Designed miniproteins, single chains, continued (2). Designs and how they scored, part 98

Each design is a single chain, and the fold is of that chain. pLDDT is the mean over its residues in the fold that is shown.

## One batch from the design tools (miniprotein)

Design m7617
Fold by ESMFold2-Fast:
Structure m7617 (fold): chain A 85 residues (1-85)
Amino acid sequence: DKKYEEALELLRRAAELGVEAKRALEEGKTEEALRLLEEAIRLAEKAKELARKSNVSEEKREELVAGAEYGIEVLEKLRELAREA
């Protein structure tokens, strides 16, 4: 399923951007971190939509959607931390 594979790839990229954003925050690069987090959240949201539309089993869809939602929550908390730093 192309949508499922694309959702996985987008989540992987979102996670990578989240790690880069955390590093940027640790280096005091707040504006860079905010840009990276905004992109990561956008990719994770797109991944969630693709996961919901995928033709894999309902169990696999729900698992991937839940994973994407958790990832978005983590990224949003990091963005909040960046804005208040």
Scores: mean pLDDT 86

Design m7618
Fold by ESMFold2-Fast:
Structure m7618 (fold): chain A 90 residues (1-90)
Amino acid sequence: MIEEAMEYFMKGSVYYAKKEYEKAIEYFDKAIELAGNSPLGVMAYFLKGRAYFDAGNYEEAIEAYERALELAPNDKLTQEQLEKAKEALK
């Protein structure tokens, strides 16, 4: 389970680095499904939010960051990225 989640997370990260955001999000969703509320799932929600943000999908970025913060409320980096996404909607 966790090994497959890591594989999907790595694939998502590679597509994100290539700026292929739709494919990145697809693989992060697969990682989230397997990783659940583990630290890997938190990281996958965070990078899914970043992929949505970089693609200009600010509403979906906000949703992904809020999910990451539900699992890790004190994550300052995710809080900062959430604030950025909210400002981008103005």
Scores: mean pLDDT 87

Design m7619
Fold by ESMFold2-Fast:
Structure m7619 (fold): chain A 56 residues (1-56)
Amino acid sequence: KEKEEKRKEFLKEADAKAPEVEKQIEEMKKKGAKDEELLEYAEKIFLDMVEEFEKK
């Protein structure tokens, strides 16, 4: 799997999921989550997507 192909496919999946992720982040902000928690959440989703893609 080429890095370029992987990057393009990952970006497409990220773009599709972005609206839901943004909504969840906004809800966390409303609950008083700190930037550190928001970053951890975003990183977890990012890693999960990468792992799922690599597993395929």
Scores: mean pLDDT 74

Design m7620
Fold by ESMFold2-Fast:
Structure m7620 (fold): chain A 61 residues (1-61)
Amino acid sequence: MKEKLELEIDIAMGQIRLAVMLLSGEPLDDETIEEEARKLREKGYSEEAVEYYVERAREAA
């Protein structure tokens, strides 16, 4: 359902924000983004949510 996918995306966006904060505002590298995407897939997130995460993370970088 759409609402569940939105929740998964929101969690992914939260991880991006936290990573940026931990890097003191340093942009996320494609390498880091890909590693996080792989971890999300392992946690059972949908492919749609993972792709959305990657896209938004790259925009934030």
Scores: mean pLDDT 64

Design m7621
Fold by ESMFold2-Fast:
Structure m7621 (fold): chain A 80 residues (1-80)
Amino acid sequence: ASLEEGKEYFEKGKEYEARGNLQEAIEAYEKAAEIYKKILEDPKTPEEVKKEAKKLLEEAFENQIRISVKELKEAVEKVT
């Protein structure tokens, strides 16, 4: 796994989100998060690369939470 591979899935997540394909966006961000986690678990990964992977992992989780919150808010708006 590489930062570049993780970033590719992260960008796919952004593209799906922009198109309104929220489920596919979540799946793409989840795949990116898996890749970043593997980078962080590898003791041979340079510290600078681990720092970047941790930041991107946090962003992937934030994007997943944002989509879930958006779906919840839309559901609440329909009831209220």
Scores: mean pLDDT 80

Design m7622
Fold by ESMFold2-Fast:
Structure m7622 (fold): chain A 69 residues (1-69)
Amino acid sequence: MTLEEFIKEVEEELKKATSIDEVRKIAQRAFDKLVEMKEKGEITDEEFDEALRRVSELARQKIEELKAK
């Protein structure tokens, strides 16, 4: 799995989330996986920082959408 494929899977899971708690769980699992990938040397520090930012932005947008309801 590439980093881009991973981020795309996280985006798709976040689209399916129906509650803020689901978004938090998806984001937490994604963060844990990114940390694991970095610790194993599968991604660079720069790739980790960019992926973490992208996942955080996707989760934040989804939470704001759910709060508006």
Scores: mean pLDDT 82

Design m7623
Fold by ESMFold2-Fast:
Structure m7623 (fold): chain A 57 residues (1-57)
Amino acid sequence: MTPEREEALREIIRAVSEFMEEYGLSPEEVGALVTEALAAGRRSAEELREFMREKVE
């Protein structure tokens, strides 16, 4: 795995954890949102955060 891919993955994991804490979502709920975002072509932590915010607001 390239260093860029590893950094992106770490940022995604942190963003997901922060989002769970901020909105009180379960791991199942966040997992479903992340899966849908990836299927829609979202690949960065910022894109995933934006997608998840759109779904919960």
Scores: mean pLDDT 75

Design m7624
Fold by ESMFold2-Fast:
Structure m7624 (fold): chain A 62 residues (1-62)
Amino acid sequence: LSPREKRAAVDAFRAMEAGFSREEAIQLAARENGVSKEAVARAVEILERDPELLRELLEEFE
């Protein structure tokens, strides 16, 4: 994952915590970070399989 894709995935997870749907969160994160919705969706899927990396990135992008 590129640094921009990692940031976009973190933004998507935060949007989901704030009550946005998965689709809405991915679209918002894609728009805010200048990446495709497909790239954000793939990054989210990868981080869902790697909870340690997700936790590290959530702290890094605080």
Scores: mean pLDDT 83

Design m7625
Fold by ESMFold2-Fast:
Structure m7625 (fold): chain A 55 residues (1-55)
Amino acid sequence: SFDELKEEAGKLLEEIADKLSEEELNELLDKIMNAINNKDVKELKKVIDELKKLL
């Protein structure tokens, strides 16, 4: 579900936050928020895949 994707994105961002600069963290937050606000499942999945690459 979309809510499950939002939860996954938030958890992944929290796990990698300490590895990122403030600028990188803010860019990822903006991407996540834009996907959520637009109800864009495809974009949210894309951001989740990007976050997983950073683990």
Scores: mean pLDDT 82

Design m7626
Fold by ESMFold2-Fast:
Structure m7626 (fold): chain A 55 residues (1-55)
Amino acid sequence: MSFEELVAEIEAELRSRGEPEVAEALRRDLSRLHRIDPEGATEHARGLLEALRSP
């Protein structure tokens, strides 16, 4: 899964939970990290999505 796909999934999860402000803030933070460390940002996004979807 690409970085943009991971960010889109995270945004969808947060918006579906009624947290659009958190979704916007997290997108900005992840995009900033991706500019500095693309691989690290992708792994961080993957971990966040897993945490959001974990039981």
Scores: mean pLDDT 83

Design m7627
Fold by ESMFold2-Fast:
Structure m7627 (fold): chain A 60 residues (1-60)
Amino acid sequence: SSIEEKVEELQEEASELSFTLPAEEMLKRVKEKIEELEKEYPNSEKIKYLLEIVEDALKQ
């Protein structure tokens, strides 16, 4: 599905960012991209799950 393709793109981009940015900045960038996906797919459990992971990581 198109949502699976966008999640794969996000995972690839997060992997690339983790090599170029400090962890906190990388997590903020990934969160912004997940929030954009949530606006496009508001009922996706996968997108909500990814948001929770990033939010938890940022709180620590």
Scores: mean pLDDT 72

Design m7628
Fold by ESMFold2-Fast:
Structure m7628 (fold): chain A 72 residues (1-72)
Amino acid sequence: SMEEELKKKAEVAKNLAIAYAKSLGLTPTDVKVEIEGKKVTVTVYTSDGKAVVLTVEGSSYTIEVVPISEVK
């Protein structure tokens, strides 16, 4: 079902964002997952003053590293 697919997509996105943060030598402290329709946004907060934001919409994957002060 669409609901199960979105749940799996969110879990994959969460794991990818955490793995990416760790690959950059960052230390994840908290993870926020938001689902808006078909859009999944994962924010990984780190003790390094940075956040990793992964957005998945359709076939598009966007990943950004931003200062925690710039997280909305």
Scores: mean pLDDT 82

Design m7629
Fold by ESMFold2-Fast:
Structure m7629 (fold): chain A 63 residues (1-63)
Amino acid sequence: SITATVLAVGTRGDEVHLLVDRDPGDATSVTKDGVTYPITGVEGLLVTVRGGSFAPGDVVTFS
């Protein structure tokens, strides 16, 4: 698993766009506070996630 910090967040409906400080690699999901959300897109450090609530400074785990 890869641990990263959220640097910026944008939202549109149930879609969340995260800028993170570490490359998620081939991860297909992100976990915050024990809840796992699917990754729907990755562009380097820009990660698109379906659902959830995120804020700058959040620590997340990629798997």
Scores: mean pLDDT 84

Design m7631
Fold by ESMFold2-Fast:
Parts: C-alpha cells; sequence; structure tokens
Structure m7631 (fold): chain A 59 residues (1-59)
C-alpha cells in the first residue's frame, strides 16, 4: 500500500472519531516509515475494519 492510501486511511480514521482506528492508522504509518511493510499493512487493515465498524454502529 502506497503513501496516498495510508494518508487516506489516517484521514478517514480521524473523521470517524474512533481513537482506536486513529492509533492503528498511526502504527501503520510508523511501521511503513521503518520499512516493515507486513506490519504496516496489518495495522492498516485493522484501522480500516475499525473505521467501517464505527460507521455502522454510529448509523
Amino acid sequence: MGGSTLTAVITAAKGSGDEEAIELARKALLYANKGDEKKSNEYLSEAIKRIAKAALEAS
């Protein structure tokens, strides 16, 4: 996943108001900066799941 995708997920996490999603997106960015692509993608996937769940529960 590229920087544009990571930035979009961080923005969505902040917009969702879910602190756990924001923290997961921040961890994804941290691991991406470290060059750990696998961990970055795992945290990114968890952030996306949290964003989707928060949106559904808020509806």
Scores: mean pLDDT 78

Design m7632
Fold by ESMFold2-Fast:
Structure m7632 (fold): chain A 97 residues (1-97)
Amino acid sequence: SEEEEWVRLLAEYFGLSEEDIRKLVETLKKLGLNDVLDALRRLAQAIREGNEEEFKKAAKELITQLDLVLPSLAMIDPEVAETAFKLRKKLEEKLKE
C-alpha cells in the first residue's frame, strides 16, 4: 500500500525500525491525530522527491505537532512515545545538518 511505502521510507531515512514507525502510525490513526499523520506523509513525500524546502517545512510542522501530542502518547503507549521522541530528535538533527 502507499502507507507501507512511506512507512518504510521514513524508517530507512531516519535509521529507525520499520515496525516502530508502523506502530506509531497505527497508534496515531487510532487516536485520530490526523495533523501528525499529514505531516508524516508530507515529510515522506519531500524525502521521495528530494525537495529540501518542503522537507524543512514538513519537518518543522511535524516537530510542532509531536511536541503537542508527546505527553498524551507517553500516557497511552510509552513505547510509541519513545519512537516519536527519537523521530523528533532525528528531525532536529537533520534541520541543523
Scores: mean pLDDT 87

Design m7633
Fold by ESMFold2-Fast:
Structure m7633 (fold): chain A 90 residues (1-90)
Amino acid sequence: DEEERRREERLRKLRELSELVEEALEAINKGDEKAAIEKIEELKKLAKENKDDEEFVKDAKLSLEYLAELAKKKGLEKVAEKAEEAAKEI
């Protein structure tokens, strides 16, 4: 069933997006700049691999913009810059 497979593939990448966002949020809340940047880079890669899915890319971009705002509030300027750059590149 191709329709069922397409649904499963979409749910899989949405779960991957959600997991990366949650891990990035935890890293930002802990002040772990290295971990936060690594998750932002993985999120950017996931978005680029799914560039033909406009809605998925929009969701990824909004997530990166949200992470950038939280990083700024926490004083993690380097993390904020990386998230903003990633959002612009996807």
Scores: mean pLDDT 85

Design m7634
Fold by ESMFold2-Fast:
Structure m7634 (fold): chain A 76 residues (1-76)
Amino acid sequence: SMEEEQLRQEIDRIVREAAKKIAEALKNNDFDKYREILTEAVKRLQELLEKLGRTDELPEYISRLVKEVAELLKKN
């Protein structure tokens, strides 16, 4: 459905934006900001996945977030 597509697009957006912000915080050694951004991103992902009835997919999206952060940290 179009609603499911919109929720999936929002999930992908959250992952990308959180990864950028986390990478920036880590580059600045701002571990408090890193923790805050990660906590908020996980909560938002949980809420959206719950609306989709796909809470089992949360570990996959967290894994994707971690991979995107690692990729951004390799780009100097």
Scores: mean pLDDT 87

Design m7635
Fold by ESMFold2-Fast:
Structure m7635 (fold): chain A 112 residues (1-112)
Amino acid sequence: MEIDLEELEKAVKNITKEQFRKAFKEIYEIVKSSPVATDEEKKFAEDMLKYVEFTDDPPIAELLKKAFEIANRLLERGDYEAAYKIFSILEKIAPDIPAVKEALQRAKELLE
């Protein structure tokens, strides 16, 4: 499943900078703690958090797309808990994205 950048940009119009920072901090902690995450993915999560903290105009839609891609890779490697948590954060920040809703539902079913 691929996320459309235009759908992400529309979904995040009402999100605050503070909510976005909190979301990426939580995503970083989840990826950092995952035993199946690669060092490269942990570094990407750290770099995304730095973009949000230190950049006045971060590429929000692209960062969310990268977070979704990392969550799908964690899901494929069997870290259903980490994937579910990341998709849940993405659903809160971008609730109208079908790909996020479908990924969250799949991760939830794999946890049951």
Scores: mean pLDDT 80

Design m7636
Fold by ESMFold2-Fast:
Structure m7636 (fold): chain A 95 residues (1-95)
Amino acid sequence: NLGNVLKDQGRLDEAEEVYRKADPNDAEVLNNLGAVLKDQGRLDEAEEVYRRALELKPDFIEAHHNLGVVLELQGRHDEALDEYVEDFAIAVRNT
């Protein structure tokens, strides 16, 4: 989509605008917005948006993984491990 193309081109501010104008109740959109915010170094905002994606879709493996990465970048290793464990648990349950 347009947001992904803009993100891939390093046009992070424009990618953010596209995702923010998209459906706020779409977990995939929120996951993509979180990735843009993380790439901008806005880790607290990325965490908030990933947590919102997980509220909409608790079994969203990619969002659990991405939240774990953000938490590790913040030095919150125990919380990151909890998210990675959920990622693994969901993958096992859905096999």
Scores: mean pLDDT 80

Design m7637
Fold by ESMFold2-Fast:
Structure m7637 (fold): chain A 68 residues (1-68)
Amino acid sequence: MTAQEYVLQGARLLAAGRPEEARRYFEKALELDPNNAVAWLGLAGALRRLGEEAEAEEYRKKAEELSA
C-alpha cells in the first residue's frame, strides 16, 4: 500500500465508526510519508473520536505546519 491508500482506508474506517483501526492506518501512512498533512489530520480526527483531545490538537497543528 502507498501512503495515499492508507489514508483512504483510514478515512473509510472513521466513517464506519472504527477510530482505533483508522488511527493505525493513518500511522502507517505517516511511516511512509511523514509530511502527509492529510494523514496528520486523519490521525487527529481518529484521536478526537477516541477522547484523546490534547494529542489530537498537537497533530492538527502538525498538519497546519505542513499545509502552509
Scores: mean pLDDT 85

Design m7638
Fold by ESMFold2-Fast:
Structure m7638 (fold): chain A 79 residues (1-79)
Amino acid sequence: SAKEELLKKIKETAEELVERTENPHIAAVSASMRGMAMALEAVDAGLLTPEQGAELAKEGLRYAEELAKKKEEERKKKE
């Protein structure tokens, strides 16, 4: 489905941004903003309902926060 395909792309984008961004907080913000933009673009294009877009944005935000948290914990363990 369009929702599942877009969620996969949002998650892949979040993984790429978190990997490339050294600061975990900046990584979380960047990934979250991009995921939200992708969800909004899909709603505007008529691929998702507003409710589906909101759900997808929330899931993307949760995933980005989890990735950034793991990156921060790994950084703390190296210190």
Scores: mean pLDDT 80

Design m7639
Fold by ESMFold2-Fast:
Structure m7639 (fold): chain A 69 residues (1-69)
Amino acid sequence: MVELSEEQKEAIEFIADTLIRIGDALEEAFRQHKGDLEAIRAALDPAFQEINEEVKKRLEEWDKEKEKR
């Protein structure tokens, strides 16, 4: 079994949660646009940019917060 620090576990859980949110956004876009790949791509692009920015910020905050955890 892989043993991880609590900080590493929290980071992995955050990544897993982010992947689930990406999956939900993709499913919603497919549902709304019913297989129009260009419309789906256009709808997902800003959402993916927001998610990527949030992930970047969280990773930077994790580096600052881990000394307090």
Scores: mean pLDDT 69

Design m7640
Fold by ESMFold2-Fast:
Structure m7640 (fold): chain A 47 residues (1-47)
Amino acid sequence: HHHMHMEARKKVKVSKGAQIRREFLKKNIEEGMKRLRDVERKAQEAL
């Protein structure tokens, strides 16, 4: 929902703990996105 407003205001996301967790989540999302890409390519090939 909120983008910059909450992030800048809270500042809690800059804590080392939150930073590490964010990085971990990003990695997981990136891996998931790669999987999505594979599915999309398969669909494109079938089409």
Scores: mean pLDDT 68

Design m7641
Fold by ESMFold2-Fast:
Structure m7641 (fold): chain A 56 residues (1-56)
Amino acid sequence: GDATIRRAAEELERKYGVPKEVAYRILAEGDEAALAALPPGARTAARTAWHDIQQA
């Protein structure tokens, strides 16, 4: 739910400097353009978080 997305967005901001607005678009909406714009490390982390949310 929203709590899981919020936690993942906070981790992406803390570890990789991903703005929360961008993280929310990726994690809640599956914004592939926003995902592709991230540095490789942040992109992998965001993709993993998004898949975990979809499998919940």
Scores: mean pLDDT 81

Design m7642
Fold by ESMFold2-Fast:
Structure m7642 (fold): chain A 52 residues (1-52)
Amino acid sequence: VAERAAAIKAALAARGVAISDEAAEAIARNLEAAGVPLDERVLATIAAHYAA
């Protein structure tokens, strides 16, 4: 979870979206529980949600 959370936080930061470590961990856990892979489309969708 921590490794995926760090990757999510870094990918969102690269897109101009700043989130907390707690938010990144929650996203990582939810994606893992749902069996959703960490790909560019998923990261773009999450970034769009936080930008709105």
Scores: mean pLDDT 76

Design m7643
Fold by ESMFold2-Fast:
Structure m7643 (fold): chain A 69 residues (1-69)
Amino acid sequence: AAAAREQAALARAGELGTQSMNDVIDRAKAAIKAGSGEELPDEEVFNIITDRLLAGKTLDEILAELAAR
């Protein structure tokens, strides 16, 4: 099997990871807007999500907290 198969698998995994993160950022932005009326840039939303994930929170918990604020 050529290195191309491994590269294709890694590229696909990276694309899926990027899509999942973009979806989470979009959902978090919508939750923040619904909760506080604020529109935050993607970088700031990404930092909020990352900090809360590092604190051991689930994505569902993070989105619920953002919608309540």
Scores: mean pLDDT 70

Design m7644
Fold by ESMFold2-Fast:
Structure m7644 (fold): chain A 60 residues (1-60)
Amino acid sequence: SHAEAADGAGAAAVAGDGATGERLARQSMPGNPEAARKAAEAARAGDGETAARYAKLSGL
């Protein structure tokens, strides 16, 4: 689900695994391209909390 992908992106980013975080953030991407882009960007930067938040918003 989008929420599971978003939570996974956040967890990976917090763990320092930016590649996994970015991949999971992209998987959560169908509804809002701007939110999905921000989630992916935050995941690359290692900001797991922001990545998870925006990834969830992209599914709304």
Scores: mean pLDDT 64

Design m7645
Fold by ESMFold2-Fast:
Structure m7645 (fold): chain A 64 residues (1-64)
Amino acid sequence: DELEEIEKKALELVRAIERALGIELPQSDIDEAIETARKLAEEGKPEEALEAAVQIAYDAALRK
């Protein structure tokens, strides 16, 4: 359940970015952020997992 906890935190961070910027990200970008976070957490890198989710969300927001 550590992976589920990281996925939950990554989603919360993505949603916080959406609220802060006043945007709604495509579900595909949200899914990519969560998938990347899960993969890094599986590699034993939970801090990098959350940083990657934030980076993907910001990169997606800046494309708009």
Scores: mean pLDDT 82

Design m7646
Fold by ESMFold2-Fast:
Structure m7646 (fold): chain A 70 residues (1-70)
Amino acid sequence: MTPEEKAEKYEKLADEYVAKGDRAKASIAYTFSAYWYAKAGDLEKARESLERAAELTGNPGILAQLDILT
């Protein structure tokens, strides 16, 4: 499984948690997706995943994770 495939799996898992109303688990799953997109070199998708995580938690500080992951 490549880093990009791992990112896609976590993104799908996060979408399922959003559908179930589990905001906390969805945020964690988007953060893991962002980590794997960053490892794949896809910084734009990594940022998008972190933005979704920040929106779910109401904490914009989560966007700073992009600097840590890259």
Scores: mean pLDDT 76

Design m7647
Fold by ESMFold2-Fast:
Structure m7647 (fold): chain A 63 residues (1-63)
Amino acid sequence: MKVTKEEEKLIRKASKKINELAKQGKFDEAYKVAEETAKKIPDPEVAKQVLEWLKKNIERIKK
């Protein structure tokens, strides 16, 4: 996945927030953060890849 410097910062910030929410059992809120993060990415293909990666991160914590 190729991302810009701005997108990398956005993804990193979202990943940290998602990790905290998922650890608290707030999976619904974690998924919402992932979706909002993907919406901020202008390339729809990149946005889909970012959303999939963030969802995988949530699933890893959920198990």
Scores: mean pLDDT 78

Design m7648
Fold by ESMFold2-Fast:
Structure m7648 (fold): chain A 64 residues (1-64)
Amino acid sequence: KAVELAKKAVEAAKKGDTESALKLLGEAVRELGGDGDTAIRAAEEHGDPLSVARTVLRHAEAKA
């Protein structure tokens, strides 16, 4: 589910596993009905996948 995927994305980003963090972030956004590819691009362009993953986690928790 979106919350579980977003939590895993945050954990991967905290550990410096950017590849896993971006993949999990995209999956979490897709589970929420959003555009995962746009979220991945935003995280890459701004160089902060952790902050983007935390934002997605907050949105997923609010909708659960």
Scores: mean pLDDT 76

Design m7649
Fold by ESMFold2-Fast:
Structure m7649 (fold): chain A 89 residues (1-89)
Amino acid sequence: MTPAERIRELVERIRKAKTKEDFLKAMRELRGVVDEYAAETGDPRARALAAQLDGIIRDYEEGKITLEEAKRAVESVARQFLAWLEERE
């Protein structure tokens, strides 16, 4: 599975998450995939995405944003990264 396919799968799991536990589990898996890609490629955009995902997790765990706001934030930042990956093909 390509990094792009794996990210799309995890974003879909995040969209379908109905509990805090399911959401955070999928978020940590997504962050892991992005970190792995950043380590393999040295790409600053992947490092930036990892930092953005950490921020979303923190804000949600601290109650600063709702589950739906967190899901929208993830979709936005992942969409930007996926568009960049597709341009490199």
Scores: mean pLDDT 83

Design m7650
Fold by ESMFold2-Fast:
Structure m7650 (fold): chain A 100 residues (1-100)
Amino acid sequence: MEKEEQEKKKKAELLKEVTIGVLDLAVGVLKTIVNELKKKGEKLSEEEKEEFKKLAEIVKKDVEEAKEELKKLKAPEELLKELEEALKKFEEEVKKILEE
């Protein structure tokens, strides 16, 4: 019945919102760390930059897994595009922060 289809749509929308929220949180945490270091006259070491790049790759894998779950829920193509756009924005922001 229609109720099961509505539950799948709500679950897909929630998964998208949560995934975008996690990406925004990850960028916010990284900005906070870099700003705290700048206040102390410090900067990220080469080693720390590599660690954050590895963490960004883990987050990227988690987003790809979320995309696969959305496909299983038969999410509209628009939800997948929004998630892909959010991932691109995440990658650009992380790159800007780490290249400072």
Scores: mean pLDDT 78

Design m7651
Fold by ESMFold2-Fast:
Structure m7651 (fold): chain A 70 residues (1-70)
Amino acid sequence: SGLGAGAAAGAAAAGAGKSAEEAFRNHTQVAYDLTGDAAGGAAASAMGAKDGKSAEESFQNSLRAAIDAD
């Protein structure tokens, strides 16, 4: 389901090795273009945060998206 995708996408962004700001923008744009939904936005947010600036924030973003979905 989409709720776990946010955390998984965050882990994927860590492998990218880009700055959190750049990764966040790029992945948010791509996820929005491809999915166009809250799950995509949450995944992109988690990816960006995980990528070198805020690993913990990726968890917060994932939880936030799950709560919003409920």
Scores: mean pLDDT 50

Design m7652
Fold by ESMFold2-Fast:
Structure m7652 (fold): chain A 55 residues (1-55)
Amino acid sequence: SKAEIDELLARIQAESDEMQARIDAGELSPEEAAAMRERLQELAREWLRKQQELE
């Protein structure tokens, strides 16, 4: 649904903001930063897939 797609986009934005804040604070190890980037890429791929299926 459109609402599900919008919720997923909001989650991507929130997690991206959290990652940037932790990078700025110097609190992320390279492994943690890589894991967060991979999670964001997975969410972005899911968002794109849902857009193609529902819109």
Scores: mean pLDDT 79

Design m7653
Fold by ESMFold2-Fast:
Structure m7653 (fold): chain A 91 residues (1-91)
Amino acid sequence: DKEKELRILAGRAFVYALISLDVELFEKAAEYLRKYGAGNSTDEQFDEAFEGLLKSLPVIREQLEKTGQITPSVEEARKEAEELLEKLENE
């Protein structure tokens, strides 16, 4: 089931983008998650939830950088998000 596979890939890309705290990757992953994952949500409801998270990401990243808590796992999550997004873009 290609629809299910794409939805799983989009969900995984979204999770890794969120962990990476990278706004650009988060925006791309959210677009794919909306495309493949949101069957019954209105675009408006999805956009409201997304905007809330988007506004929080730079603040969270700044706090983690200031406390020295940007770990290798954050950078690894960025790489995983990029690789998963490339797979989605090539479909």
Scores: mean pLDDT 70

Design m7654
Fold by ESMFold2-Fast:
Structure m7654 (fold): chain A 65 residues (1-65)
Amino acid sequence: MKKEELEKKKKEVSKETMERLKALWAQMRSTSPSDQAAVDALYAEIRKVNDEHAKKSEELEKEIE
């Protein structure tokens, strides 16, 4: 894969992650702080999204050398 194509894929992954995180944080702000279960679930989802992003970024970085 060409470097330009890898850079484009990195930007797409970042964009997707940013959109997901933005939606989750908006949901967090609209969630009652007394609803511990809902807050916990949102934090778990945010962590999952961040972990997935890190894995994809690492894979693309290896490909770039």
Scores: mean pLDDT 77

Design m7655
Fold by ESMFold2-Fast:
Structure m7655 (fold): chain A 60 residues (1-60)
Amino acid sequence: SAAQAAIDARADEMARRATEKVEELGKQGILGMNEEDVERFKRAAALAARHTVRGQAAAA
């Protein structure tokens, strides 16, 4: 449906933004993590962002 497509697009956008933020913080050394841990954190942040968007959509 159009509604589902919009939710998926929003989830993808927020996941991308979360990944970009984690990568930037990792490059600045703010996270105190090695490259492997930063990549794991990026994946976790993307999943959390997608779940948040879909959870908000389900509540609306």
Scores: mean pLDDT 80

